# Designs tried in a protein design run: designed miniproteins, single chains, continued (5). Part 74

Each design is a single chain, and the fold is of that chain. pLDDT is the mean over its residues in the fold that is shown.

## One batch from the design tools (miniprotein)

Design m18559
Fold by ESMFold2-Fast:
Structure m18559 (fold): chain A 56 residues (1-56)
Amino acid sequence: DAVEEAARVAEEYGLGPEAGAGAGGLSLEKGPQTARDAAAAAFGEEVGEAIEAAAA
């Protein structure tokens, strides 16, 4: 799902496991937001776009 895909994309971008866990946590904490939106806020728009592409 989106959280799992966010972790994979974070790893692909070389952000490491801590960044992937952070993106997943933010997505869950902010309720029914997409992992893309959380990652874009935390790591930048480019990472958010990559997650959107992976989720599609």
Scores: mean pLDDT 56

Design m18560
Fold by ESMFold2-Fast:
Structure m18560 (fold): chain A 65 residues (1-65)
Amino acid sequence: VEAVEEALAGLPEEIRDAVLDALLAAETAEEAREALGKLLLDVVLTEEQAEAILAALDAYDEAVR
């Protein structure tokens, strides 16, 4: 999904890859949100990086619905 990749473009490659893996492994938007929530707890992020991840989740929710 192009919108998800665009939202993640500003992130470091390691964080971007982890987020994409979590989103691609999720079968539902709820599972994706849970996986991203766990990732955010384990990684120290800037506000900008956290906003980019949330924007990617919103784009994923829109694409799946």
Scores: mean pLDDT 69

Design m18561
Fold by ESMFold2-Fast:
Structure m18561 (fold): chain A 65 residues (1-65)
Amino acid sequence: SMEELRERTLASIDDTIALVEKLKDKISPEQAEAYLKAAQYVREKAENITGGEARELMEKIVKEL
């Protein structure tokens, strides 16, 4: 369902944030900031849109990274 897709997208975003926080000392500061900003942006948008839209937005953001 769209709701399940949204939940999975949000969970994936949270996992990404946790991973970047864990690895921030092992990747460039610029990459860490870019990942965190992208994940936070998508997370905020995902709360107010459908799961399909959240997935497409996430894909678009990741493509820019």
Scores: mean pLDDT 68

Design m18562
Fold by ESMFold2-Fast:
Structure m18562 (fold): chain A 75 residues (1-75)
Amino acid sequence: ASQTARQLLRQAVQALRQGDVDTARQLVDQAEQLASQSPQDAATWVELAQVYDQLGDHDRAAELRQKAEEILAQQ
């Protein structure tokens, strides 16, 4: 079974809920790598930004939201 970026993000949110920030960060990094293989999926970039905000990485979250907006503007 192919693990999707969105599935990894769901696992990251679950890890954050359990207080496992290190596991959540690793899962988010993997999700971003998979998202880069389907860069036109704006929904995945928005979900990535939301998880980065929860991790306290607000600058990265803002950059990913901008990327999602640019993708949506081209569709």
Scores: mean pLDDT 81

Design m18563
Fold by ESMFold2-Fast:
Structure m18563 (fold): chain A 76 residues (1-76)
Amino acid sequence: SKKIREAIIKSLKEGAKEGLERLKERLKENPEMDEVEKALKELLEKLLAGTATDEEIAELARKMGYPEEIIKAMEA
């Protein structure tokens, strides 16, 4: 469903903004990022830039704890 997809993307973009702000705050205390943090940062930046693929959006939703039923509804 297009409406479900748009709602999830909007929610993920808001979460991405908050996640990047939290990462910036942590980097003030320790400027090093591990590979997991680097991959997450890149994915969040791609989402905010509108360059993330549908597969990357679904994977981010899973990592953020969205139920599979909601992710499948986004893809339908």
Scores: mean pLDDT 75

Design m18564
Fold by ESMFold2-Fast:
Structure m18564 (fold): chain A 88 residues (1-88)
Amino acid sequence: ELEEIARIAQRLWQEIKDQGLSLDEARAKLDALIAEARRAGDEVTARAYELVRDALERQAARKAALSPAEVAARKKAIEQAIERFKQL
């Protein structure tokens, strides 16, 4: 049940990552897969695919929140932590 849904979702998530699909391509593929699973009456697989769709949106939101300035700030924080460690 819950474990099966999680396994199906993890497998599809890994496949999408391995294929290097763009966000729009991944969305289109997931929407098509969800529609096909629902048409087949496979509610377990449809639910698993919906979880991957939700995870994709969360990852997209996380990446959109990381501005170039925030990436630069994180790099600077790492450099400062290394420098402080050297001074110990």
Scores: mean pLDDT 75

Design m18565
Fold by ESMFold2-Fast:
Structure m18565 (fold): chain A 112 residues (1-112)
Amino acid sequence: KKEEAEKLTLEGARLVDQGKYLEAVKKFIEALKLDPDNVDAVEGLLYLIFTHPKSEEILKLAQEGLKGMDPEKLKAAIDKVLSLPTTASYLISLAPNRDEKIEALLEAAAKK
């Protein structure tokens, strides 16, 4: 099951490299449903939400896809990503409305 989440995360990363961002978002969401602690999938998803021109569409897709997830586990994974010394984490830290978008994801996860 964890290996399946890792494969989905790698597939999502490949889709990002191919410019298929909406498909990549779906793969990261599927990975998180299998392994909520998958930091790489959270990083990929947050990177797209905060840096892509279609940020609002990606955020809505993530809100729908993450419904029923444990919001405490999701918050822990997000906090872990934001503590990483990566380019993605740095760019997310500079994003306008970062905290508002994160709260929107956590609220959506809490909905069944």
Scores: mean pLDDT 78

Design m18566
Fold by ESMFold2-Fast:
Structure m18566 (fold): chain A 69 residues (1-69)
Amino acid sequence: MFTPEEQQALYNDIVATLLAKGFSRDIADQSADLGVMIAQIQLMSGSMDKEEAREFAKRYAVEYAEKLA
């Protein structure tokens, strides 16, 4: 599992990325929450390591934000 510090770091990274892409704060926050949750699910299922789960979560959050916009 990710530690609380690793979860917060991933959340902050996704939010910063989405804000830089021009998404609203509300969309960025919702997408980052979902991305962190998906990363945890992938890591817990044993399908991905921590690096793979972070990269997957970032891609997932961007796609989710695009659907909300």
Scores: mean pLDDT 84

Design m18567
Fold by ESMFold2-Fast:
Structure m18567 (fold): chain A 83 residues (1-83)
Amino acid sequence: HMSEEELEEAIERFREAVKKSKNPKLQEIFDLLTEEEIRRLLKRAGYDVDLLVQALEEASKYFKSPEELVKRIREWLAEEEAD
């Protein structure tokens, strides 16, 4: 679907959007995620960076720490690999 170059551009746009956010939890979440996990999240969001940032920002309100939200994200990503 998306080329490797387009995917790299989407990752950079996501990184910039996180930096421009006023949410320190979102910055910590980004730092805790691996590049592969970021790629998979972008794919799930249909490569809509703004939608992904908004979704993570909303989700962060329901978790006490960035580590808890990252754990939940990893569970979601792992469930997609399982049948």
Scores: mean pLDDT 77

Design m18568
Fold by ESMFold2-Fast:
Structure m18568 (fold): chain A 95 residues (1-95)
Amino acid sequence: SIKEQAEEEAKKIIKNNPSIKQVNVIIINEENAANCIKEIEKILNEEKIDYFYNTITLDGKIVVLVCTKEILSEDTQEKLKNIAEENGGEFFVVQ
């Protein structure tokens, strides 16, 4: 499944990048990806969280891998989940 492949990619990032503590995974339609990313970056910048993101295309879906150098608070994770879901995406966390 796309979710299983996205989880494997997230685990690979953590293994290869010791500074990364959490990968926040979003699976979303291409048409909604840019707006979703913009809204997520706004929250992370407002909360002064160090991050980078990668995107991959799997089976016509965009997978956004938002890599953070800290474990996000439950409140911050809820905000990212809500943004993803409002943009028609799925959200999960890999640590």
Scores: mean pLDDT 90

Design m18569
Fold by ESMFold2-Fast:
Structure m18569 (fold): chain A 64 residues (1-64)
Amino acid sequence: MPEPSLLERNEESLKITKKKLEELKKRVEKNPDDIVTKLKVLVYQIVIGSTEFVIERMKEREEA
C-alpha cells in the first residue's frame, strides 16, 4: 500500500487540479465570451504553478 505522504498528496492534488483546469479550458472554448470562466482558468493556472513550485522545493529539500 502506498503511504500518502505530504509530497504524494500534493502531487495527487496537482493531478486533480490539472484535470479540472482542462475541463474549464473546454468550457472557455465553447463560450469564449464567458469572462467568469476565463478568470477561473487564470486562477487555476496560478494555483497549479504555485503548487508545482512547492512540490519542486520539497523534492530538492529531500535530496539535500
Scores: mean pLDDT 77

Design m18570
Fold by ESMFold2-Fast:
Structure m18570 (fold): chain A 84 residues (1-84)
Amino acid sequence: SEELKKRIEQLKKMKEIAEKFNLQEAVDYLNKAIEYLQKAIEHEDVDPEKAKEYERKANEYLLKAGEIMGRHFAALHRARQAAA
């Protein structure tokens, strides 16, 4: 669907940000999330249950990437506030 394609575009942008901050583990999780969303698109019309399973796996990897990135940006925000 166009919604899943838009989500993949958003995750690719998140991956670019993770790469800029050298968050390799987050990059790896985002790559897996993108892969599973692509598999969800491929199965969307032929096996909706399998597509839903792939979306769920993508969300699990996205949450793991988000945790790493969130922790990193929280630390940067704290450091910036201390310097100001």
Scores: mean pLDDT 86

Design m18571
Fold by ESMFold2-Fast:
Structure m18571 (fold): chain A 96 residues (1-96)
Amino acid sequence: MPSFEMAARSAGSSGYSAARSDGERGVELARRGGEEAGGEKAGEAARRAAEGGLRGGGRQALREGERASREAGGQEGAILAAKGAGKGARLADEAA
């Protein structure tokens, strides 16, 4: 099972790639992909990871993804949000 940290890193990496390719459009694609994969909280986590990556690179993307995922609720909610964010960001990267 991917850890919360691995899921957040995946969100950061893929979100940054999507944002780097399409800028603001990549950020929106990450949000939509995350929302489709894991619901509203996952979409927001993917969006924040991609936006953080666009502004500050992979480390910032990871921090913003982790923060948004923690805001999704308790431990289980955070894990699901991070997992959804990673999947959404990857789907956005593939679509960009």
Scores: mean pLDDT 65

Design m18572
Fold by ESMFold2-Fast:
Structure m18572 (fold): chain A 75 residues (1-75)
Amino acid sequence: SFEEKFKALLDYLGEQLIAAGIRSAEEAAAAKAKLLANLPKVEKEIKEKLEKILAEVIEKGSAEEKALAEEIREK
């Protein structure tokens, strides 16, 4: 579902931000919770924006980025 795709993306981004030292685990968890809480209000807009970004990655990204974008799109 879109919610599952969005959760997977937020988990990945959170892990990257923690690994980079940009955010603490608590900050990443709080940001994820806030974004998920707002998902029902902006789902259509976020979905359309995500589909556009994924399409651009598929067209212009590296082989690895294209594979990841296609996997996210297929869910």
Scores: mean pLDDT 71

Design m18573
Fold by ESMFold2-Fast:
Structure m18573 (fold): chain A 88 residues (1-88)
Amino acid sequence: SKKEKIEKELDYLIAFLPTLPAELQPRVLEKIRQIRELLKQGKYDEAMKVLDELKQEIDEWEKKNPGKIATKPLPPELQAAIDALRAE
């Protein structure tokens, strides 16, 4: 379903979030919260649009800042946010 596809993509984005620079993390978190709110409203097409826009922004940032992404384990707060998203 569209919901399952968006939830999978959100899981990937949340897992990817700790690899982003501190400057991008608040922006990505804001977009994740926006997508979650749209999912709660059943607005799957709007949620997909926001998700696609976010992916494009991250891709453009990576092109301008190659090699500045570092892998880190998920922070406990972020893991709790993922668990809360999956429970709803």
Scores: mean pLDDT 72

Design m18574
Fold by ESMFold2-Fast:
Structure m18574 (fold): chain A 72 residues (1-72)
Amino acid sequence: TSKKVAEAVGAVLRYIGAEIGAELGTEPRSLETVREESAKRILANAVPEDSDVDSQGNRLLQPGTSETELAK
């Protein structure tokens, strides 16, 4: 609780310092970017398989112009 809050604040400051270091040329940004892009690409490929089914309905069939969906 309170202890975790103080610890979280410290962690945030630590990560901000790392981000600044990357801008200065420590390159952690490059490695992080590569990993993030790879992860997003893999996840995006997995998500569509389930998303295509009932997730939005609009992606597969595109109900056309069902904007006039009156509840009553």
Scores: mean pLDDT 52

Design m18575
Fold by ESMFold2-Fast:
Structure m18575 (fold): chain A 75 residues (1-75)
Amino acid sequence: SLMDKLRKIVDRTVKQIKSLVESTDDEKQLSSQITKLIKETAKELEKLGVPDIEISKAMFYLLAYSVDLIIEKKL
């Protein structure tokens, strides 16, 4: 299903974000790389025909996850 493809792409992007946070110590570079990755993920979902509302939800989820992970790294 289309929603199954959405979930797999989001899960892949989550793993990529986690890897970036673990390997990148510079916050500005990390934020830039995560932002680029999230934008590329949005374009991939759009090409698959995922509805705009579902893409928006996925983007907000990925941004929130990224922020939480960066905060945890500082603690």
Scores: mean pLDDT 87

Design m18576
Fold by ESMFold2-Fast:
Structure m18576 (fold): chain A 94 residues (1-94)
Amino acid sequence: MLPKVSEKAKKAAEKLLEVVLNNGDATPEELAEKMAEVLREEGVTVKDVEEYFIALAVELAESYNASEAEKEAVAAAARELLKKVAEVDPELVE
């Protein structure tokens, strides 16, 4: 079940997932920089999108028949990407 967030946070989280999917060969640092740009453009923080973005990533993995361990790994990877976004632009952290 996807968490309840603002429409702006939902739109931003969906754009973050699109960035990750379209840049599969990018380093985590390059992904974090692109994700930070999306958050700035949408006017939301990491905290605003965190739960929804992680849930979207897990649901996507589940649609590809991911195991419980694989879903947990995807959630952990999504959290680490958001931490790198916070490191790239600390102003996006509340």
Scores: mean pLDDT 81

Design m18577
Fold by ESMFold2-Fast:
Formats: C-alpha cells, structure tokens, sequence
Structure m18577 (fold): chain A 90 residues (1-90)
C-alpha cells in the first residue's frame, strides 16, 4: 500500500514530464534498498526499464551512492511525496 502510493506519485511525475522525476525516482530506489523491500513491482521503474533503461541504470547508481535525506531534499513537489518516501524507508 505505501509502495503503491509512492509509485502512483512517481507515475504522475512521468505523465507531467516533471523536472524532479529523476530526483524522486532516485529517492524511491534508495528508500526501497534501505527497507529491503525488493518484491514490489513499480510501474514507474517498469516504464523506465522499457523506455529509458540507461537512465534507470544511472538513477540506480545515484541511489546507491547518495544519502536518502539529500535525495528527498531535492524534491519540492508534491509535498506529500517527501513524507511518503521517509515512511517507505522505515
């Protein structure tokens, strides 16, 4: 449910061609790694895998090397996404 809510917000960012999508997805990937939850099927991740696999790879590398709080701090919209990402990592 929490993963689904975050994924829905990520899909909204894709549809809007939002400049913060890359930062939001990197934060999501980092939160998933911290939570140890690898079984959730993300629509946003699947979309990138099919359309821009090299971009997905770069975002995965970024997520692995950056601090979660720093990644989240780059996201300004929507404001609820920051809260959801922090909850996801718990």
Amino acid sequence: ELFEKVDEKLVELIKANHPEFDDALAAYLRAVEIAGKYDYHSKAVDYLLLTEPEKLRKLQIRAYNEDLDALIDRITSPPELKELLRELAK
Scores: mean pLDDT 77

Design m18578
Fold by ESMFold2-Fast:
Structure m18578 (fold): chain A 95 residues (1-95)
Amino acid sequence: MEELREEVKRAAREAGIPEEEVEETLRLVEEEIEDITKEFNLSEEQARKAKEEGLRAALEAMTEALRAGKSYTEAKSIAVSAGVQTVYNIVAKLK
């Protein structure tokens, strides 16, 4: 996880995006994931795994989007979508 956080911060610095914007995007992803895990009544272990995998997907997607020259607004949208979709896929497999 730390390696992915360092990669996204590096990509943001190369794109001229403030670290504060990256932190805000990650906070938004975490909030969305927590809402989904509560909505579907996941166990503590399932919720922890969903959060970890969702955050990983969001970090990877944001890093790739920024390095591909996407705008910050577009990269943020891509990151949130990747994280949320990953968690929904996990929920679907648990049913």
Scores: mean pLDDT 81

Design m18579
Fold by ESMFold2-Fast:
Structure m18579 (fold): chain A 74 residues (1-74)
Amino acid sequence: NEDLRNLIETLLSMREPLNKSSVLSDLVRKFRALPPEEQQAAIDEAAARILASGDLTLGTIARIVYDVMRERLE
């Protein structure tokens, strides 16, 4: 689902005040510092988990994206 992948990529590339939390800002910064192949793998993993959840609400998308990023940045 390219639309979902594009949404995840857009969310992770945001520079807006939506990233007010220092923890979230650091997580996004670390993600953007990853090699392109690792960024793509994280996006693909998040997209797969979101589709498997059957819930396309922004809350579920954000939670799954956060979990995948946290797991990859350990």
Scores: mean pLDDT 70

Design m18580
Fold by ESMFold2-Fast:
Structure m18580 (fold): chain A 67 residues (1-67)
Amino acid sequence: IDRALAVATRHIRSIADPATKLRAAGAAMVHLLGLGAPRSRVEAALAEAGVDVDEARATAEALRAAA
């Protein structure tokens, strides 16, 4: 969990394009929650990576519905 979270947040932090960054954050949220990561930890990490948590949550829900 910690390793996957660290890799995901590092990747997201490196993305300059806001749309790509948000899509990556949503995908990471789906993946990490699927691994059993606590939602509070995932949301805190995304916020630290510069992502709007509410937008990431909405993106994750859309991605999950599409799968």
Scores: mean pLDDT 78

Design m18581
Fold by ESMFold2-Fast:
Structure m18581 (fold): chain A 74 residues (1-74)
Amino acid sequence: GIQDFRNGVQYLRNGDYQSAVSYFTNSANSYRDSNPSLAAMSYYGLSVALSRLGQDDLSQYWRQLGDQLIQLSQ
């Protein structure tokens, strides 16, 4: 839920990228069927955290999914 998203943001700011990945994943799963915009924001957070961990291919994958979800929701 929203608390997972908020925790993801806090861990991302603190440089704990592994915890940020976990919380943004939980947030995305919570919003996937109910709020596409918050699911997309969670995918963007996941993308940033994965990039910081050096997983650039996965980072790009999740960023593209977020972009597609935003476009399909408009």
Scores: mean pLDDT 84

Design m18582
Fold by ESMFold2-Fast:
Structure m18582 (fold): chain A 85 residues (1-85)
Amino acid sequence: SVVDKMLEVIRERAEKSTNPKVKEILETGADVIEQGRQQGLSPDVILGQMIQTMLGLSRQSGDTDVMGEVNKVLREVLRVHEEES
């Protein structure tokens, strides 16, 4: 499913990241996806909640490198969602 592919992308990026704050934010994004799936939310709603959470956390970090890495991961997840929708 689209949700499974989005989750795989985030988990792979979290595993490969060398930045502890990026890893933390991506792992939180994965948790949002899992919770949305358990609640039976649509892929579009899950995507929106994940983006809101991850961008909020990246902005709170105040770190431009963290924001840049998180934005790159979000762009990849958006591409996967578009290709599978």
Scores: mean pLDDT 86

Design m18583
Fold by ESMFold2-Fast:
Structure m18583 (fold): chain A 83 residues (1-83)
Amino acid sequence: SKVEALKEVIELLEKAIEALRAGDAETAIRHLEEAKELLEKNGLPGAKTLEGIIELVREGDLGEAEAFAAMLVAIYKREIRKS
């Protein structure tokens, strides 16, 4: 279901946030790319937002990337609670 896909995306984003906090940009990008692929496969919104977050990580803006990833997690958790 879309709800199960969103739960998996949230888990991947939370792993990416942990990697960003550790300064591990490569691990963060892998988790963000996997989350983006899941959104695309399931026809869920947010893939372009994740592309922007990945670009922030590549530019070294890890703190800003973490903030946007955390905001996206909050949005998806709200969507799960309403469905």
Scores: mean pLDDT 88

Design m18584
Fold by ESMFold2-Fast:
Structure m18584 (fold): chain A 62 residues (1-62)
Amino acid sequence: MLSEEQLEKLREALEKLRKAGVTSVGASTDEELRNNPEIQELAKEMGFDALPSVVAETIKAE
């Protein structure tokens, strides 16, 4: 599971993605998240190779 700091960063990223028109992220494939440049930037910042999967898990938890 994610730390509180990591979870907060992901929530901010998800909010930005939703504003950009990514409305069905929870039902979207891991591939859609993987192709998003903001998610890729977060992966590099946070040091996660599996950030797209982590984002998908976070959305499911909501």
Scores: mean pLDDT 56

Design m18585
Fold by ESMFold2-Fast:
Structure m18585 (fold): chain A 77 residues (1-77)
Amino acid sequence: SKIDELVEEIKKLKLSDEEKIEAATQLAVYLVVDEGWSEEEALEYVEKFAKELGMSEEEVEEALKRAKEALKELKEK
C-alpha cells in the first residue's frame, strides 16, 4: 500500500524520535490542507503511520496532540 511504501521510505532516513513526531505532525497538515481529508481521517492515518514508525504510545500521543494544535491554528487563519 502507499502507506507501507511511505513508512519504509521514512524508516530509511534514520529519524530521531523528535523528527518522527515532526514528520507525523507535518503529514497530518498535508493530508488536510493539500489532499482535502477531514481532520478525523488525517489523525487516524497519522496514528497508524506513527505506530508503523515504531514510535512509543507516548510519542504517538504527542504527535497527535501537535497535529490537532497545528490544524486548529490553520482554522483560525
Scores: mean pLDDT 78

Design m18586
Fold by ESMFold2-Fast:
Order: structure tokens, then C-alpha cells, then sequence
Structure m18586 (fold): chain A 86 residues (1-86)
């Protein structure tokens, strides 16, 4: 679904950005990006007929993006363990 794909991509970008900024010592900005990702997930959940699935996709993207960026930076402090295939 296009909606689920977009939700995942927005979450992924948010998680990746939060992890990178966090690693650079930008705690406030990193938190802001992580919060932005969760707000997008919540907004999609509130607005869509498939809201729960969209929120789940965004949350999965957030975790995956954060984990991938953390792994590249030599850290594994992403929220939520990587689950399932990419």
C-alpha cells in the first residue's frame, strides 16, 4: 500500500536522522526528530481507515532507520530491536 510505504519511509528517515544527530551530541535535535517520527505515526493513525497499520509501519520504519544509522556509527542503541526482514 502506498500509505504504508510512505508511513514507513517517513519513520525510517526520522529514526535515521535522530540517531545521527544523537551520535553528534545533538540530544535536543535528536529527540525532536524522534518525536517528529512518532507524531507522524500518530497523525496517520488518527486520520486513516488503516490508521493502526500505518502507525505500525511508521514505528517499524523509525526503529529500522535508527538501528541502521546506529549500526553504521558503531552503536546499537536504537529503540526496538530490528525484527523481521528489511
Amino acid sequence: SEVLKRAYEKGYEGGRTAAILGAQGSGDEGLKRAVEGTKIAQRLADEGAVGKESARAATNGLGHGAYEASRQLGRADAPGAPVGPA
Scores: mean pLDDT 65

Design m18587
Fold by ESMFold2-Fast:
Structure m18587 (fold): chain A 60 residues (1-60)
Amino acid sequence: SMIEELIEQVERARREAEEQGNHELAKALDSVIEKVRNEKNEKYKLRVLQTTLEVLRLLG
């Protein structure tokens, strides 16, 4: 699903942050993934994931 593809993109960004020594960013992204996996509202999941990826694009 599109949500699963977006989660994988955030998980990849988390791994990259960890590899770069940015433990704060890695922890924040892990929290986003956990929150999304426990959320029932599909529209809210999509918004959180898209916003997270947009912020990451603006920062890097």
Scores: mean pLDDT 86

Design m18588
Fold by ESMFold2-Fast:
Structure m18588 (fold): chain A 64 residues (1-64)
Amino acid sequence: SDEEIEKLKKLVKEIEKEIAELERQRDEALARGDLRSAQLYQQAIEQNKQLLKALKEKIKELEK
């Protein structure tokens, strides 16, 4: 439904914002030499990117 598509599009925007914040936190961790925290943020970034890819694919299928 159009309502489901709009909800998924909102979730996509929220995840994109979360990725941007995680990238900022990773870069700040790297700047202070906190390699462990930087690695954990990078893992979270990759997980969110996979979720984003799956959500965008679901939106495409629903728009068919």
Scores: mean pLDDT 89

Design m18589
Fold by ESMFold2-Fast:
Structure m18589 (fold): chain A 69 residues (1-69)
Amino acid sequence: STRAAIETLLRSYDKDGDGKITKQEFIEAAIQLGFSRQVAEAVAERVVGPDGKISIEDAVAGILEELAR
């Protein structure tokens, strides 16, 4: 499924296994999924947490929301 494919890609960037990725890792993953850098950066700013990282759950939701537009 699309959700499972996105989650698998994002988890491949989760090098420390904490369930979170950096904004830069998210942007790189989103570009691989066909998003422009501008759109990837806008989504990253929307889903980033107060610690400067993005949870895999929020990253998946952000990408799915953008794909549905």
Scores: mean pLDDT 82

Design m18590
Fold by ESMFold2-Fast:
Structure m18590 (fold): chain A 63 residues (1-63)
Amino acid sequence: SRRDRRQQLAAKLFNAMMNGAKPEEIKKLWEEFKRVASPEEVAAMSRAAQQFFPEQAKAAGIP
């Protein structure tokens, strides 16, 4: 379902940032997440990324 895919992408994105994945990989996961997430979920993920992984978020272009 869309919910399961969104949940999987959120987990992959968070794990990629936590493990210091390449900015290109984080950006790819972020773009995929934006395609399945609501604007509210996108905003929440952006805030979480900036709070917990500010360097990775900045490098990947997460606002």
Scores: mean pLDDT 83

Design m18591
Fold by ESMFold2-Fast:
Structure m18591 (fold): chain A 91 residues (1-91)
Amino acid sequence: SKVDDIFEQIKKLTLEVQKLELQAFEAIKAGKIEEAQKLADELKKLEDEMEKLVKEFLSLETDERRKMLALMYLISVSASVLVVEKSIEKA
């Protein structure tokens, strides 16, 4: 269903963000600031995509628990992006 398809996309994108966040921290630790900036830009694009997916998901007929989970995934993704951006500023 469209509900299940979008929810799976939200989960998949959250895992992709977590992977890129780890790569960004490793780049920062290695002093590869240009690589870290590129990863931060990619993370920001994924955050924008997540916001669109969550907005669409919230417009669908589904249970409130899944809507709350979608919002929590968005918060997690936004936090990951912010932490990476702030870590680069400190490097």
Scores: mean pLDDT 88

Design m18592
Fold by ESMFold2-Fast:
Structure m18592 (fold): chain A 73 residues (1-73)
Amino acid sequence: SKEEEARRLEELARQYERGAEGARRASEELRERYEKEGLPVSVQAAADILEVGAEVSEELARRKREEAERLRK
């Protein structure tokens, strides 16, 4: 049913949101360590990659929530 599909999409959005939050925390922690500890540039690159991953996951979550909203109307 449309209601079951909407609930599936909402759960998928929640999973993407959790993943994004984790990636943002990891990125912020790596950036802080890079600035404070004089770590190699590879740590900055890892932080940047995690930030991009978080942004992609947030966009995927937004799209899934929009799909769910359309199904509920």
Scores: mean pLDDT 88

Design m18593
Fold by ESMFold2-Fast:
Structure m18593 (fold): chain A 80 residues (1-80)
Amino acid sequence: MVLHRPLSPEEAARLAEIAERTRELAREGAEIAEKTLSPSKAAAVSSALGILYIVAANTTDLAEAEAALRAVEEIVEELR
């Protein structure tokens, strides 16, 4: 079913924090990929990181935002 509820200030703050952390990690991961991978692989990784950030930035579901952040963290760890 479609949920029609406004975000509480606390939920909005948590989502904003997750989105910002995801943005920072996605940027760092893209920089590592450009240094360590071929241009085509770096582009693919940057695209994946960008999509995960878009999910985290636009979702109203905390669990979905946390899942996107975790996926970005795992990608960045694999690049290290």
Scores: mean pLDDT 80

Design m18594
Fold by ESMFold2-Fast:
Structure m18594 (fold): chain A 81 residues (1-81)
Amino acid sequence: MLSIEEQKELLLELLEKDPNFSEELVKRIRAALDSMPEDASFDQLAKMVYTIAAEAASEAGRDEKEAAARVKEIVDEVLKK
């Protein structure tokens, strides 16, 4: 089982490799996760990613539900490790 820090880094790595997430969006997500408390659970980190991805999709005129579904796929991949 990965530590929370390892899960966070894998989550960010998978987001960086995903063509649906721009470099600027991943940087925004990283900054938000880095601002969270040290005792934040992976569920809390995942919720932050969902929130930022949905907001960015809305800003770009894209489907927020599609963005949330893509984040879920990446989160599930992290939890599989």
Scores: mean pLDDT 80

